# Designed miniproteins, single chains, continued (5), part 79

Each design is a single chain, and the fold is of that chain. pLDDT is the mean over its residues in the fold that is shown.

## One batch from the design tools (miniprotein)

Design m18894
Fold by ESMFold2-Fast:
Structure m18894 (fold): chain A 79 residues (1-79)
Amino acid sequence: MEKVKELAEEALEHARKAAEALVAGDEEAFEEHAKKAEEALSEAAKLALESGDEESIKLVKEALAEAQRILKEAVEERE
């Protein structure tokens, strides 16, 4: 659980930074933070699935949905 929670929090932090970069028009920073968010979520998902812990799986699903929401809102704000 602890590692999954840390990775989910890291992913959301990078998703927020990617969104800020996207709104600012900084494509390089957007790509870097988006990649880090995806890597953190992917690792969290693998750990949650390997553990079979329902709470960890739910946390990763919620983090993925929140990251998608953050990025979608940033795309809409840019235009």
Scores: mean pLDDT 81

Design m18895
Fold by ESMFold2-Fast:
Structure m18895 (fold): chain A 57 residues (1-57)
Amino acid sequence: SELEEKGLEYIRTYHANPEEALKRLEEAGSIVNYIMEELGLDRETAEAILEHTLKNL
């Protein structure tokens, strides 16, 4: 999805440890799933966090 592509670009550019984050993301299958697993949040909340972060780019 477009949101997923933008999230991947954000991780590559701004994350403190992009290689480790991308490895965990691969295991989760998507950025939204990764956020859900890391923060223990539901999909709706995880999507809202990702959208909010990307809106300020």
Scores: mean pLDDT 68

Design m18896
Fold by ESMFold2-Fast:
Structure m18896 (fold): chain A 60 residues (1-60)
Amino acid sequence: GSLRQRAARAVLMAIDEGIDEERAVRIVSRATGLPPEEVRRAAKRAREDLRAGRTTLGEL
């Protein structure tokens, strides 16, 4: 997937592993170079798409 999709996946996986959402966003922002707000927005969109069945973690 795109860099934003990979960032979203990384945040969702980190949260699933017990990492706090804001900490996960900061870690992924530093790793990808994307602004924290963009990472947070991408993760929110990915979570909505997963809940609606429009995507899977493997497709991000």
Scores: mean pLDDT 81

Design m18897
Fold by ESMFold2-Fast:
Structure m18897 (fold): chain A 103 residues (1-103)
Amino acid sequence: MEERKRALEEAARRTAAEYIDQITFLRPELRPALEALARPRLEELLARGHAYIEANPEEVSVEDARELGERYGFEAAVRAAAELARALTPDLPAALPEVGEAA
């Protein structure tokens, strides 16, 4: 169980950081704001993931936990970027699609 929780957390934090770095590459001054917006969402998603692993300890593999973490990190970063983009409109008029609706 601890190994799965660790895999989830490490994957989520790494993925979020990587996407924040990519999004802020040309505007590094926005990085602290994006990190601040992503952090509470990421912590909420990690708490949900930990509860899911605790409820399903034999069904969630280390690889499943890592994949879930990568999804959580990406979601936190993308949602934070969408919020920041809306707050900076008209200076940054980029509209991002919601990750869960790309079917």
Scores: mean pLDDT 79

Design m18898
Fold by ESMFold2-Fast:
Structure m18898 (fold): chain A 62 residues (1-62)
Amino acid sequence: MDPLTLDAEVLSALGTIAYVLGNLETAIAEFTAALALATAAGNAALVASAAANIAAATAALA
């Protein structure tokens, strides 16, 4: 497994945990970090998932 993909998956998991706990600002930060690493890894599916999660967390914060 590519190390950037693994780190992006871990950050996505942490973002999901923060989201469930209602810590939306932390969730956005974790998903944003996951998006950056997924982009660097060239993983289009993970990029799309991270972007969708950022949008959902941002909408929930508003």
Scores: mean pLDDT 83

Design m18899
Fold by ESMFold2-Fast:
Structure m18899 (fold): chain A 55 residues (1-55)
Amino acid sequence: SMEELKAEFVELVRQLLEAIAAGDEAARTALSARLEELAKQLSPEEQEEAVREGL
């Protein structure tokens, strides 16, 4: 569902922020790739809503 996609997007964004804070370049690269792929299934507006609601 769209709600499941939004929840997964938020979780990946959260993990990415943690990887950046930790200086984990490998995790950052992997998470960024996953986010980019998932983002193709969400409009820019839906991506913004997911981050605003979940973070």
Scores: mean pLDDT 81

Design m18900
Fold by ESMFold2-Fast:
Structure m18900 (fold): chain A 81 residues (1-81)
Amino acid sequence: SRREELRKRFEGLNRRQLELFKELLEEGLRELKRLEENPDASLAELIVTSLLSGQPLSTPLAEQREHLELELKVIEELLEK
């Protein structure tokens, strides 16, 4: 599952790295939510959200948001251990 793949990807990170990723993903999620309200989002903005979500640039913003929210949730679960 996507959750299991993300856990494997992030399980090798130390607490500091997980905390930094959490901050970056939270910032990316805030930007993505703003872009979902603007249909004329710039290519530069779309590149940033694509990189943060790990999804192709052609991926709909709503789907990119779902992937980013899942990544954030996995990191939060790892930080609680």
Scores: mean pLDDT 76

Design m18901
Fold by ESMFold2-Fast:
Formats: structure tokens, C-alpha cells, sequence
Structure m18901 (fold): chain A 57 residues (1-57)
């Protein structure tokens, strides 16, 4: 189960990175705002997966 969760985490991070690169190409003005927004989103996903890890122990 932990291995599956880690795989999902990596997949989400990769997809978010691709999306981020595309968005930054279009809007350099919003680059910093988008970076912080995505960082928060990634952290939320990470925390949710960590909570799932703890519960499944």
C-alpha cells in the first residue's frame, strides 16, 4: 500500500510540474503567484497521503 501511495505521489508531482511549465510559459507576470499556489496544492496532497499512511499503519 505504501508503495502505491508513493507512486501516486510521484505521478501527481510530475503532472503538476508539466502543467506548471505550461502556465509559466503563458504568464510570466503570474509566475510567482502560480508557484506559491502550486506549492500549497502539492503540500495538501502530500499531507493527505501522509495521513493515509498513518491511518493504514
Amino acid sequence: LQEKIEKAKKEVEEKLNSYLEKMFKENSDDKKENEEYLKELIELIKEEMEALFRELE
Scores: mean pLDDT 66

Design m18902
Fold by ESMFold2-Fast:
Structure m18902 (fold): chain A 87 residues (1-87)
Amino acid sequence: AKEHFEQGENFFKEERYELAIEYYDKAIALDPDFARAYFNKGKAYFKLKKYEEAIADYEKALALDPDFEEAKKALEEAKKKLAELKK
């Protein structure tokens, strides 16, 4: 889990968001309660302008860790972006 998560973060830093998502998914497959992996996956979807997918991942991160303030703020931002696209 940790190794796949770390590799996902490296791809995210390289702006290789689709590849980052693949490695976050590998981390989640090994640790389904990994709130930070869902949050980082949501951030990668947000960078790809896939706001519905980002929202789902941020909501999952918050379901696993209700005190995850970063995920709560990211969720609100993603919801605003999605609303702007539907105009």
Scores: mean pLDDT 86

Design m18903
Fold by ESMFold2-Fast:
Structure m18903 (fold): chain A 82 residues (1-82)
Amino acid sequence: SRYEQLAAEVEALEKELRELKEKYGDQMTPAEKKTLEEAKRLIEEARRLIEEKAPVEEIMRLVIHAEASLTLLKMGLTIKKK
């Protein structure tokens, strides 16, 4: 189902969030930490909406936003590591 696919995407984002926090948490600036917190909030809201069987379009918007935020954060952390 669409909700099963969205749940899998949210689970993947939850895993990436944990890995970024574990690997780079001590290297994050206050701005990067705020981005991580925003991504976490979006992921948690997407999970809640999936459980509530909310409109797929609303869930997709949160997933896309969370993915974009984590991608930008990961890029920034990779540059900083060098």
Scores: mean pLDDT 84

Design m18904
Fold by ESMFold2-Fast:
Structure m18904 (fold): chain A 55 residues (1-55)
Amino acid sequence: PPPLSPEEGRQLALQFRLDYLRELLQEKIARGELSDEQVQKMQEAIAQLEQEIQA
């Protein structure tokens, strides 16, 4: 198979990071370990990654 392009590699890395942050946020919320500010910052980071993937 052909090697991954730099663009494909970047998209895969962003998807992995996005999935990781989503799982982490849900787990921490379920455990009550995050403040409202921390939840907001995590959601903003997730939104930024989603925008980068869509671009």
Scores: mean pLDDT 79

Design m18905
Fold by ESMFold2-Fast:
Structure m18905 (fold): chain A 58 residues (1-58)
Amino acid sequence: GSMRRLREQEVNRLIGRILRRIGDTLDRIFREGLDEEEADRLMEEVSRENLEELRRFE
């Protein structure tokens, strides 16, 4: 494939990983019936992890 298509695949995989982490965390919050304080804490942790991965992606 072209360099552009390879980069697009890398971006799509990164987006997939980010969305999966968000989805898994939301599922846990809803399934375990976590309160707003614990839900906010978990979402902040996931946001931080996703931001760190985005910052490493060049």
Scores: mean pLDDT 78

Design m18906
Fold by ESMFold2-Fast:
Structure m18906 (fold): chain A 55 residues (1-55)
Amino acid sequence: MKEEEIQKALKRYIEKRDELLERVKKNPTISVEEAQAEIDRINKELDEELKKIES
């Protein structure tokens, strides 16, 4: 079901964001700009995944 695929995509997205936050905490030399770029990439991946499910 498409709903199940959407939920899996959202779960994956949340996990990626949580992993990024943990990486930033472990390595505080990561700049805010670099962290933001990674967040933007994760957001784009989610958007593309959802578009594939909706199509």
Scores: mean pLDDT 78

Design m18907
Fold by ESMFold2-Fast:
Structure m18907 (fold): chain A 84 residues (1-84)
Amino acid sequence: SAEEYIKKALEALDAGDYDTAIEHAKKALEVDPNNAEAYALLAEAYLRRGEYDKAIAAAKKALELDPNNKVAAGILKLAELLKP
């Protein structure tokens, strides 16, 4: 399920395994293409990897789906500040 992949993405983020977090977040989106939480997790993993453009794009998509997603809003603000 999408929820199981989101759980695995969160576990990977907590472990500092950002590549695994990205893969599990993408798998969640294969199951549920409009999952705001999966986009927010993808954005966080990209931010942690220094992939600011990808983090911004994923965070914007999360906010398009859920405008009240505070995690995505925070990631968007931080990624835009850190982008050269």
Scores: mean pLDDT 88

Design m18908
Fold by ESMFold2-Fast:
Structure m18908 (fold): chain A 79 residues (1-79)
Amino acid sequence: MKFYSIEEAEEAIKKNPDDAEAWYQLGNLYFLEGKLEEAAEYYRKALELDPDYQEARVNLAAVYRQLGKEEEAEKIEAQ
């Protein structure tokens, strides 16, 4: 499923909160807006639902580094 707005991603999540792809897309949208803390939360949710979601893990680590959270980034990469 593809989302182009935060509103669309949020509505998809309301209908199916176990959709790891929807959480990942929401993270991407917040990342593009420069809302790094919110992006990290949504990437984290995608990984909780799908621990093998490599794109979410890579993006989460990158966001943590931009936030100055190097230890958190290293923990995600070690997973």
Scores: mean pLDDT 80

Design m18909
Fold by ESMFold2-Fast:
Structure m18909 (fold): chain A 70 residues (1-70)
Amino acid sequence: MLLEVSDIENAILRLYLEGKISAEQASKAGQLLNSLGKKKLSVEEVREILLNEVGLPEEIVEEIIKLASK
């Protein structure tokens, strides 16, 4: 499955506004997601970036993927 980078960014913004993600985590995620220059990323690429490079908890990463899949 491929996810739109804009949908992933909107999911991150929503969780930031809900207090589940810090401003620093949201900023880092946005920088890394856009560094690839792609409009779409695979679910595996999204997990690698958000879980391993940003350091978000697995539960939050799966919530972002679920929100971005709508």
Scores: mean pLDDT 83

Design m18910
Fold by ESMFold2-Fast:
Structure m18910 (fold): chain A 108 residues (1-108)
Amino acid sequence: VEELEKEAKQAEAAGDYEKAGLYYMRIGSVYLERGDYEKAVEYFEKAAEYFSKVNPLLAARAYLNIGEAYLKMGDYEKAIEYFEKALSLDPRNPRAKVLLEEAKKKLE
């Protein structure tokens, strides 16, 4: 992941926010696959910040991934918050709808 972090920082310095977000998204996915949900959230939050400046559909995808990480951590209230953010930017995303219902059911 060190090479991906270097590439992300170079994209940031160049003002290429979409490229920076894509690198941070990739880093977040690596941590998510390893079960390091806290680090996954950290990197997906960076991706969402950069995507929010340039591409709302990619920001929605980052929010979806943050919600999934919180779901796996058992933080259902935060999972709901991020799935709702994802749906506000991409209202017809079927995965976000299913995961939102799953998280809400955990609180019932």
Scores: mean pLDDT 85

Design m18911
Fold by ESMFold2-Fast:
Structure m18911 (fold): chain A 74 residues (1-74)
Amino acid sequence: RRAIELDPNYAQAWSNLGGVLFALGRLEEAVEAYRRAIELDPNYAEAWNNLGLALRALGRLEEAVEAYQRALEI
C-alpha cells in the first residue's frame, strides 16, 4: 500500500462537499463524500471527525465512535 499520491486538495474538496451535503440534510451522501476524502487522505483527521458527526446524525453511533477514534489516532 503506497500513499505517495494522496492529494490533499481533492480530499479537502470531498470533505467540503460532505459539509454542504450535511447542511442540506443529505446525510448518507455526506458520509459518502467524507469516506471519499478519507480514501484520498487516510491521515485527514478533520475528515474522520466530520464523518463521525455525519454518522452520529444518521444514528449510526458505533460507526461514529470508530470514526472519532481514528481522528484521535492521527
Scores: mean pLDDT 81

Design m18912
Fold by ESMFold2-Fast:
Structure m18912 (fold): chain A 94 residues (1-94)
Amino acid sequence: MSEEMEVEAELSMVLMQLSIIHKYSENEEVSKLAKELAEAAVKLYEETKDVKELREIVRKLSEKVKEASKLIDEKKYEEAKKILEEAIEWIKEK
């Protein structure tokens, strides 16, 4: 499988997880942040031309989204919100 295909597949998984959080979260702020992060991630992906840089960005996003998802499952919405806000800020600094 090409490196580009692997990065695209991982991004698709991240976007799917964020979509699930947005649609099913009982916390309106977490739902909103998940949508904002998904939109920011797509924009950064389209603007980044280096596949190695994209791979690192998508890997970091995958880790942060998995951590936020775990906190949401545990009803720790304030902690999940902080992780999502940090991820958005990190993307905007790119």
Scores: mean pLDDT 82

Design m18915
Fold by ESMFold2-Fast:
Structure m18915 (fold): chain A 55 residues (1-55)
Amino acid sequence: SAAEEAIRAREEAQAEALAEALVAAGIFDEELARKFAEMMRELSIEGELALLAAA
């Protein structure tokens, strides 16, 4: 659905921003930051889709 597509697009953009912030802060290298951001993105999408399904 359009709503699911919009959620995924938003979460992808947020994951990219998170990865950049983690690298800039010196917390993770680029590879580890990307993996962490992707994991967080997957969890966030799952939560958003669950809320959408419950509505």
Scores: mean pLDDT 77

Design m18916
Fold by ESMFold2-Fast:
Structure m18916 (fold): chain A 71 residues (1-71)
Amino acid sequence: SMAARAAALRAAGQAVHDFNDAEEAYRKDPSEENKKALEEARKKWQETVQALADAIGPENRASAAAEAARL
């Protein structure tokens, strides 16, 4: 559905931003708190990319996953 695809796209975009922010935070301050945040952001990013791939179907899956990963 369009609603499911739109929600998945928003979630994937947010997860990529959160992952990049957590990566930079850990790089500047490699504390246990920042390491945990990075691991949580990585897991969320993987989950949202998979959900987006599932929402758009097999013919567009690779393209959507690649676009989400670039953000």
Scores: mean pLDDT 77

Design m18917
Fold by ESMFold2-Fast:
Formats: sequence, C-alpha cells, structure tokens
Structure m18917 (fold): chain A 64 residues (1-64)
Amino acid sequence: SVEEEYEEELKKLEERKEEAIREVEEESEREGLSEEQREWRIDTVEGVAEMHRWALKLEKEKKL
C-alpha cells in the first residue's frame, strides 16, 4: 500500500541519515576538523534529510 511504501522509505531515510552522520564523525576525527565544522556538517546532513522527508510526504499525498 501507499502507507507501507511511505513507512519503508522513511525507515530507509533514517538509516541513511544515521550512516551519513557516522561518516561525518569519522571524517572529522581523521581530518582534525573543529567542533564547529563537525556540527555544521551534521546540521547539513539533518537539513537534507528533513527536505527528503517533505518530498516523501508530498509524493504520498499525491498517491492518495
């Protein structure tokens, strides 16, 4: 169903976000980034995920 597809996509999005944040943390430690630079990158990842959630919601509404 449309609801099941939506829930599955949200779960995948959350998993991708968590993985991206882990990558940012590892990269920051490896490159010696400042705490401000690390926070900015994490905020960017979260912002992109938020936009993607909105796109998924709009797509679901069009299918209903």
Scores: mean pLDDT 82

Design m18918
Fold by ESMFold2-Fast:
Structure m18918 (fold): chain A 94 residues (1-94)
Amino acid sequence: AAQRLVAEAESPEPITVKAGETVTVTLSFTAPRDVKDALVVVEAIDVKTGEVVSAATQRIDLKAGETHTVTFTLTNTKAEDVEVKVRARVYADE
C-alpha cells in the first residue's frame, strides 16, 4: 500500500549531543484523523551535513484530535559534538 504523510513534528531548536553522550528527545503531534497502525519514522539529522545520524520506527494507533508523544533516544558515537534536528513523520498506509 502507498504511504501518506498525516503528521509531522520537529525539534524547535538544534540539540547539541556531546561526544559519547546519550540524549532523549520527546516530540508531540496532534492526529488529524483516526489511523490504525500508523508508521512513525523518527530521524536525527546533522544540521551541518544534512546526514541522518540515527533513525527509528514505531507503529501506533492514532485518534483524531488526540496529542501523541514519541520518545527517541540518540547516542553520539563520534569523537566530536554534533548538533541534530530530530524529526518525526507519521504515515498512514493507503
Scores: mean pLDDT 83

Design m18920
Fold by ESMFold2-Fast:
Structure m18920 (fold): chain A 66 residues (1-66)
Amino acid sequence: MRKRLEEILAEAERLREQMVKLGASPEQLAFADMALERIREAVERGDLEAAEKALAAIKALLKSLE
């Protein structure tokens, strides 16, 4: 479980960096930062479902930028 939660956090941080490179708006970055914070909270709780849900939200936002 811990390794998967760490992988989710690392992936979310990577996606957030990609959003910056793609020229995401301050509003889009704020949404991504909110979701990333939710993932950090989920990692502390060991809540895999919450972490995966927040990661899916970041992925959906990134897809809308392309």
Scores: mean pLDDT 81

Design m18921
Fold by ESMFold2-Fast:
Structure m18921 (fold): chain A 77 residues (1-77)
Amino acid sequence: SAAVAARRAATREKLREELEETREPALKLLKEVEELIKEGRYEEALELALKHAEKSPFFAILAGIAKSIVKHKKEKE
């Protein structure tokens, strides 16, 4: 119901806030990589993700995604 959905949404929001407080630099980098991908700046996103991939599996996954997008775009040209 609406009350249960609101409570679960609040829990997710609280977890995001705690994550941002604890891992603020990592989350900022993650958001920056995602933003670069959305802007079509795949090469820059890939470079940023790769630079930090060794420190975090989250960035390694993003680097893989960015690489796949760049390859797909290149093949269609």
Scores: mean pLDDT 67

Design m18922
Fold by ESMFold2-Fast:
Structure m18922 (fold): chain A 90 residues (1-90)
Amino acid sequence: MSQDELNKLIAAVLLTIGAIFNLELGTPQAVADAITDLRGALELAREVGASEEALRALEEAIRAAEAGDLEAAIRAAREAARLLVEQLKA
């Protein structure tokens, strides 16, 4: 990976982790902030060519959060974070 790609992947991981914290807080503002962060993470992940599984997990987290299914959103966001962290090790 280039340094630019690595920095974007790190940013995607951090945004996803921040989103998990906000989803666990569960307030309307925290959920809105989480959706914004997850969308930012998805854009960065797409730019660096993240795995299809990681992109799908981010998309599912956004969809679940927008639907108010916070349990599903947290599960999907945790899976996305796991997959993105695994790519940092590669």
Scores: mean pLDDT 89

Design m18923
Fold by ESMFold2-Fast:
Structure m18923 (fold): chain A 68 residues (1-68)
Amino acid sequence: LPPEAQRMLEELRELLERNRERLPPEVLERLERLIEEVERALLAGDNESALRLREEFLELLREALEAV
């Protein structure tokens, strides 16, 4: 992966890890799936899909943290 792509994945994984204990298992699973999909998009060179999936991840995380 290019350094920028690798950094994006590291940021998402770090955000997930920092909030892991505060998240319900179903939300945690969905966030992990989104990271997987971002990685697949980046490996395919689909930066547009990767950015969209990153936004979905951030929105889901925000929503979950606001609920609790």
Scores: mean pLDDT 83

Design m18925
Fold by ESMFold2-Fast:
Structure m18925 (fold): chain A 92 residues (1-92)
Amino acid sequence: SSAIEEAAEELRREAEKRGGTVRVEATPDHVRIEAEGLDVGGMMGMIAGATEGWLRGGEVKTKAEPGKVVVEITGTSEEGAAAALRGAAGGL
């Protein structure tokens, strides 16, 4: 999906501007974001923004470690996946 790919690239750019890195694996029904090198505020903002996808009928899992967070959303849609990624970028 072009919308998902564009949203993933936006998230990568916004994380890089803040000295962090993100790896994104996204399809219409599954989104996985791995973020490293962001401060706590950036991590929490990203998680909060990504959970916008939860409201579109999905399941959200979060695993946090010092300096690293993984957000996984399953059972969403193309619109939900793109919204979660855009929300994550906006939350940084």
Scores: mean pLDDT 78

Design m18926
Fold by ESMFold2-Fast:
Structure m18926 (fold): chain A 58 residues (1-58)
Amino acid sequence: DIEEKKKKLLESIENGKITDEDIDIIVELYKTEDKLSEKELKEIREEALKLKENIENG
């Protein structure tokens, strides 16, 4: 259910509430949808965590 996970993630972003579970979903989507290197996956996780912090503290 990659499409279902994408929809849930978009709703979380639109509502300004990103959870740790949503971060895991982001990384999983990039890993399964695109063939990415370990470095790229790390960068995506870091970006997702930064987004969470900005939403949570902004």
Scores: mean pLDDT 69

Design m18927
Fold by ESMFold2-Fast:
Structure m18927 (fold): chain A 73 residues (1-73)
Amino acid sequence: MEEEFEEEVIDALVLITLGILVANGSMTREEAEKAYELLKTLPREKQLAVSRKLNRMEGKITLEDVEKIIEEV
């Protein structure tokens, strides 16, 4: 059976996560766009892992934080 999460669902979760970071002032729109492009280069499982980690973090999350998490997964 295919994965529980479809590509479209994972993409939506990534966009929602980055949108929240822009809305709360943690990230600029340009930084969020760069983060999204970086995340799109990853396998879907890693995109989901990064999004989950970002959603569990409190405080300001920068593009550098996203890049570090991407390198770690």
Scores: mean pLDDT 75

Design m18928
Fold by ESMFold2-Fast:
Structure m18928 (fold): chain A 93 residues (1-93)
Amino acid sequence: DVRLRVRVVMRHLPDRQVVEMLPTAIGASAADAAKAVPRARRVARNASAAPLPEATQEDEAEMTLSEYEHYATGVLGGSPGAGGGAAGGGVAR
C-alpha cells in the first residue's frame, strides 16, 4: 500500500487564494514510491511573474494515492482561483 503524507499550503492573496498540495511517500519502498507518488499540484494560474506570498495556513494529512487524487480533485478541481464555489453538481462529485 502506497501511503502519502500530503502538505496542504494555503496562501491568501487580496484577490484569491493559492492552494498547494505536496505529496510525499511514506512507508513504501523507494522504487515503488517513486513510481506511484503524484507530482505536486497548485492552483495559481496567471501568477508566474510574481513570487508566492507567505503561507497563511499549513496542514499535513496522511492518505493513500487514491485518496490523494480524490482530495486534490475536490480541493483544486472546483475552478482555478478563489476556490471556485460555483455549484456544478457535475459528475466530478
Scores: mean pLDDT 57

Design m18929
Fold by ESMFold2-Fast:
Structure m18929 (fold): chain A 62 residues (1-62)
Amino acid sequence: ENAEVARETARQKGRELGLPEEDIERASENAAKLAEQTGAPVDEAKRIGEAFAERLAYERRR
């Protein structure tokens, strides 16, 4: 299912960005939920996953 693609993409991107595990799990769950609600195709699900991880990384910038 495409929700799982978004979840795994967010996890992988979050790890690459050095996010703490708590933030990675939040990004993954939010990405999966959005992909499921919108019926996103695989390519869009990947973009959703990346966007959620990148947004959290930006918000933690200090």
Scores: mean pLDDT 80

Design m18930
Fold by ESMFold2-Fast:
Structure m18930 (fold): chain A 94 residues (1-94)
Amino acid sequence: MIEETRRRLEQARDEAIKAVKEGKSAVITARPDGSVEVKVFDTDEEAEKAALEAREKYPDAIVSVFKASTPVELAERQARGFEEEAIRLVEEKA
């Protein structure tokens, strides 16, 4: 059900925002099967590389990079947009 995916996305959002607040970068990958993965990195370059690899490995996935240099308010807005897009992806593949 969609509720399980929303719970995973909320956990991923909280982890990514926490990483940005701590001066770290994060990458969230959401797949059509409803799986969500979060990886935290010390640098924006490592996060961007991980996102590129995730997009190549999972072409149908939605991948978002949360850079350490991003203001928290913009990171929160990015996370909201990501959740909306990920839910749509899961609904379309159901």
Scores: mean pLDDT 81

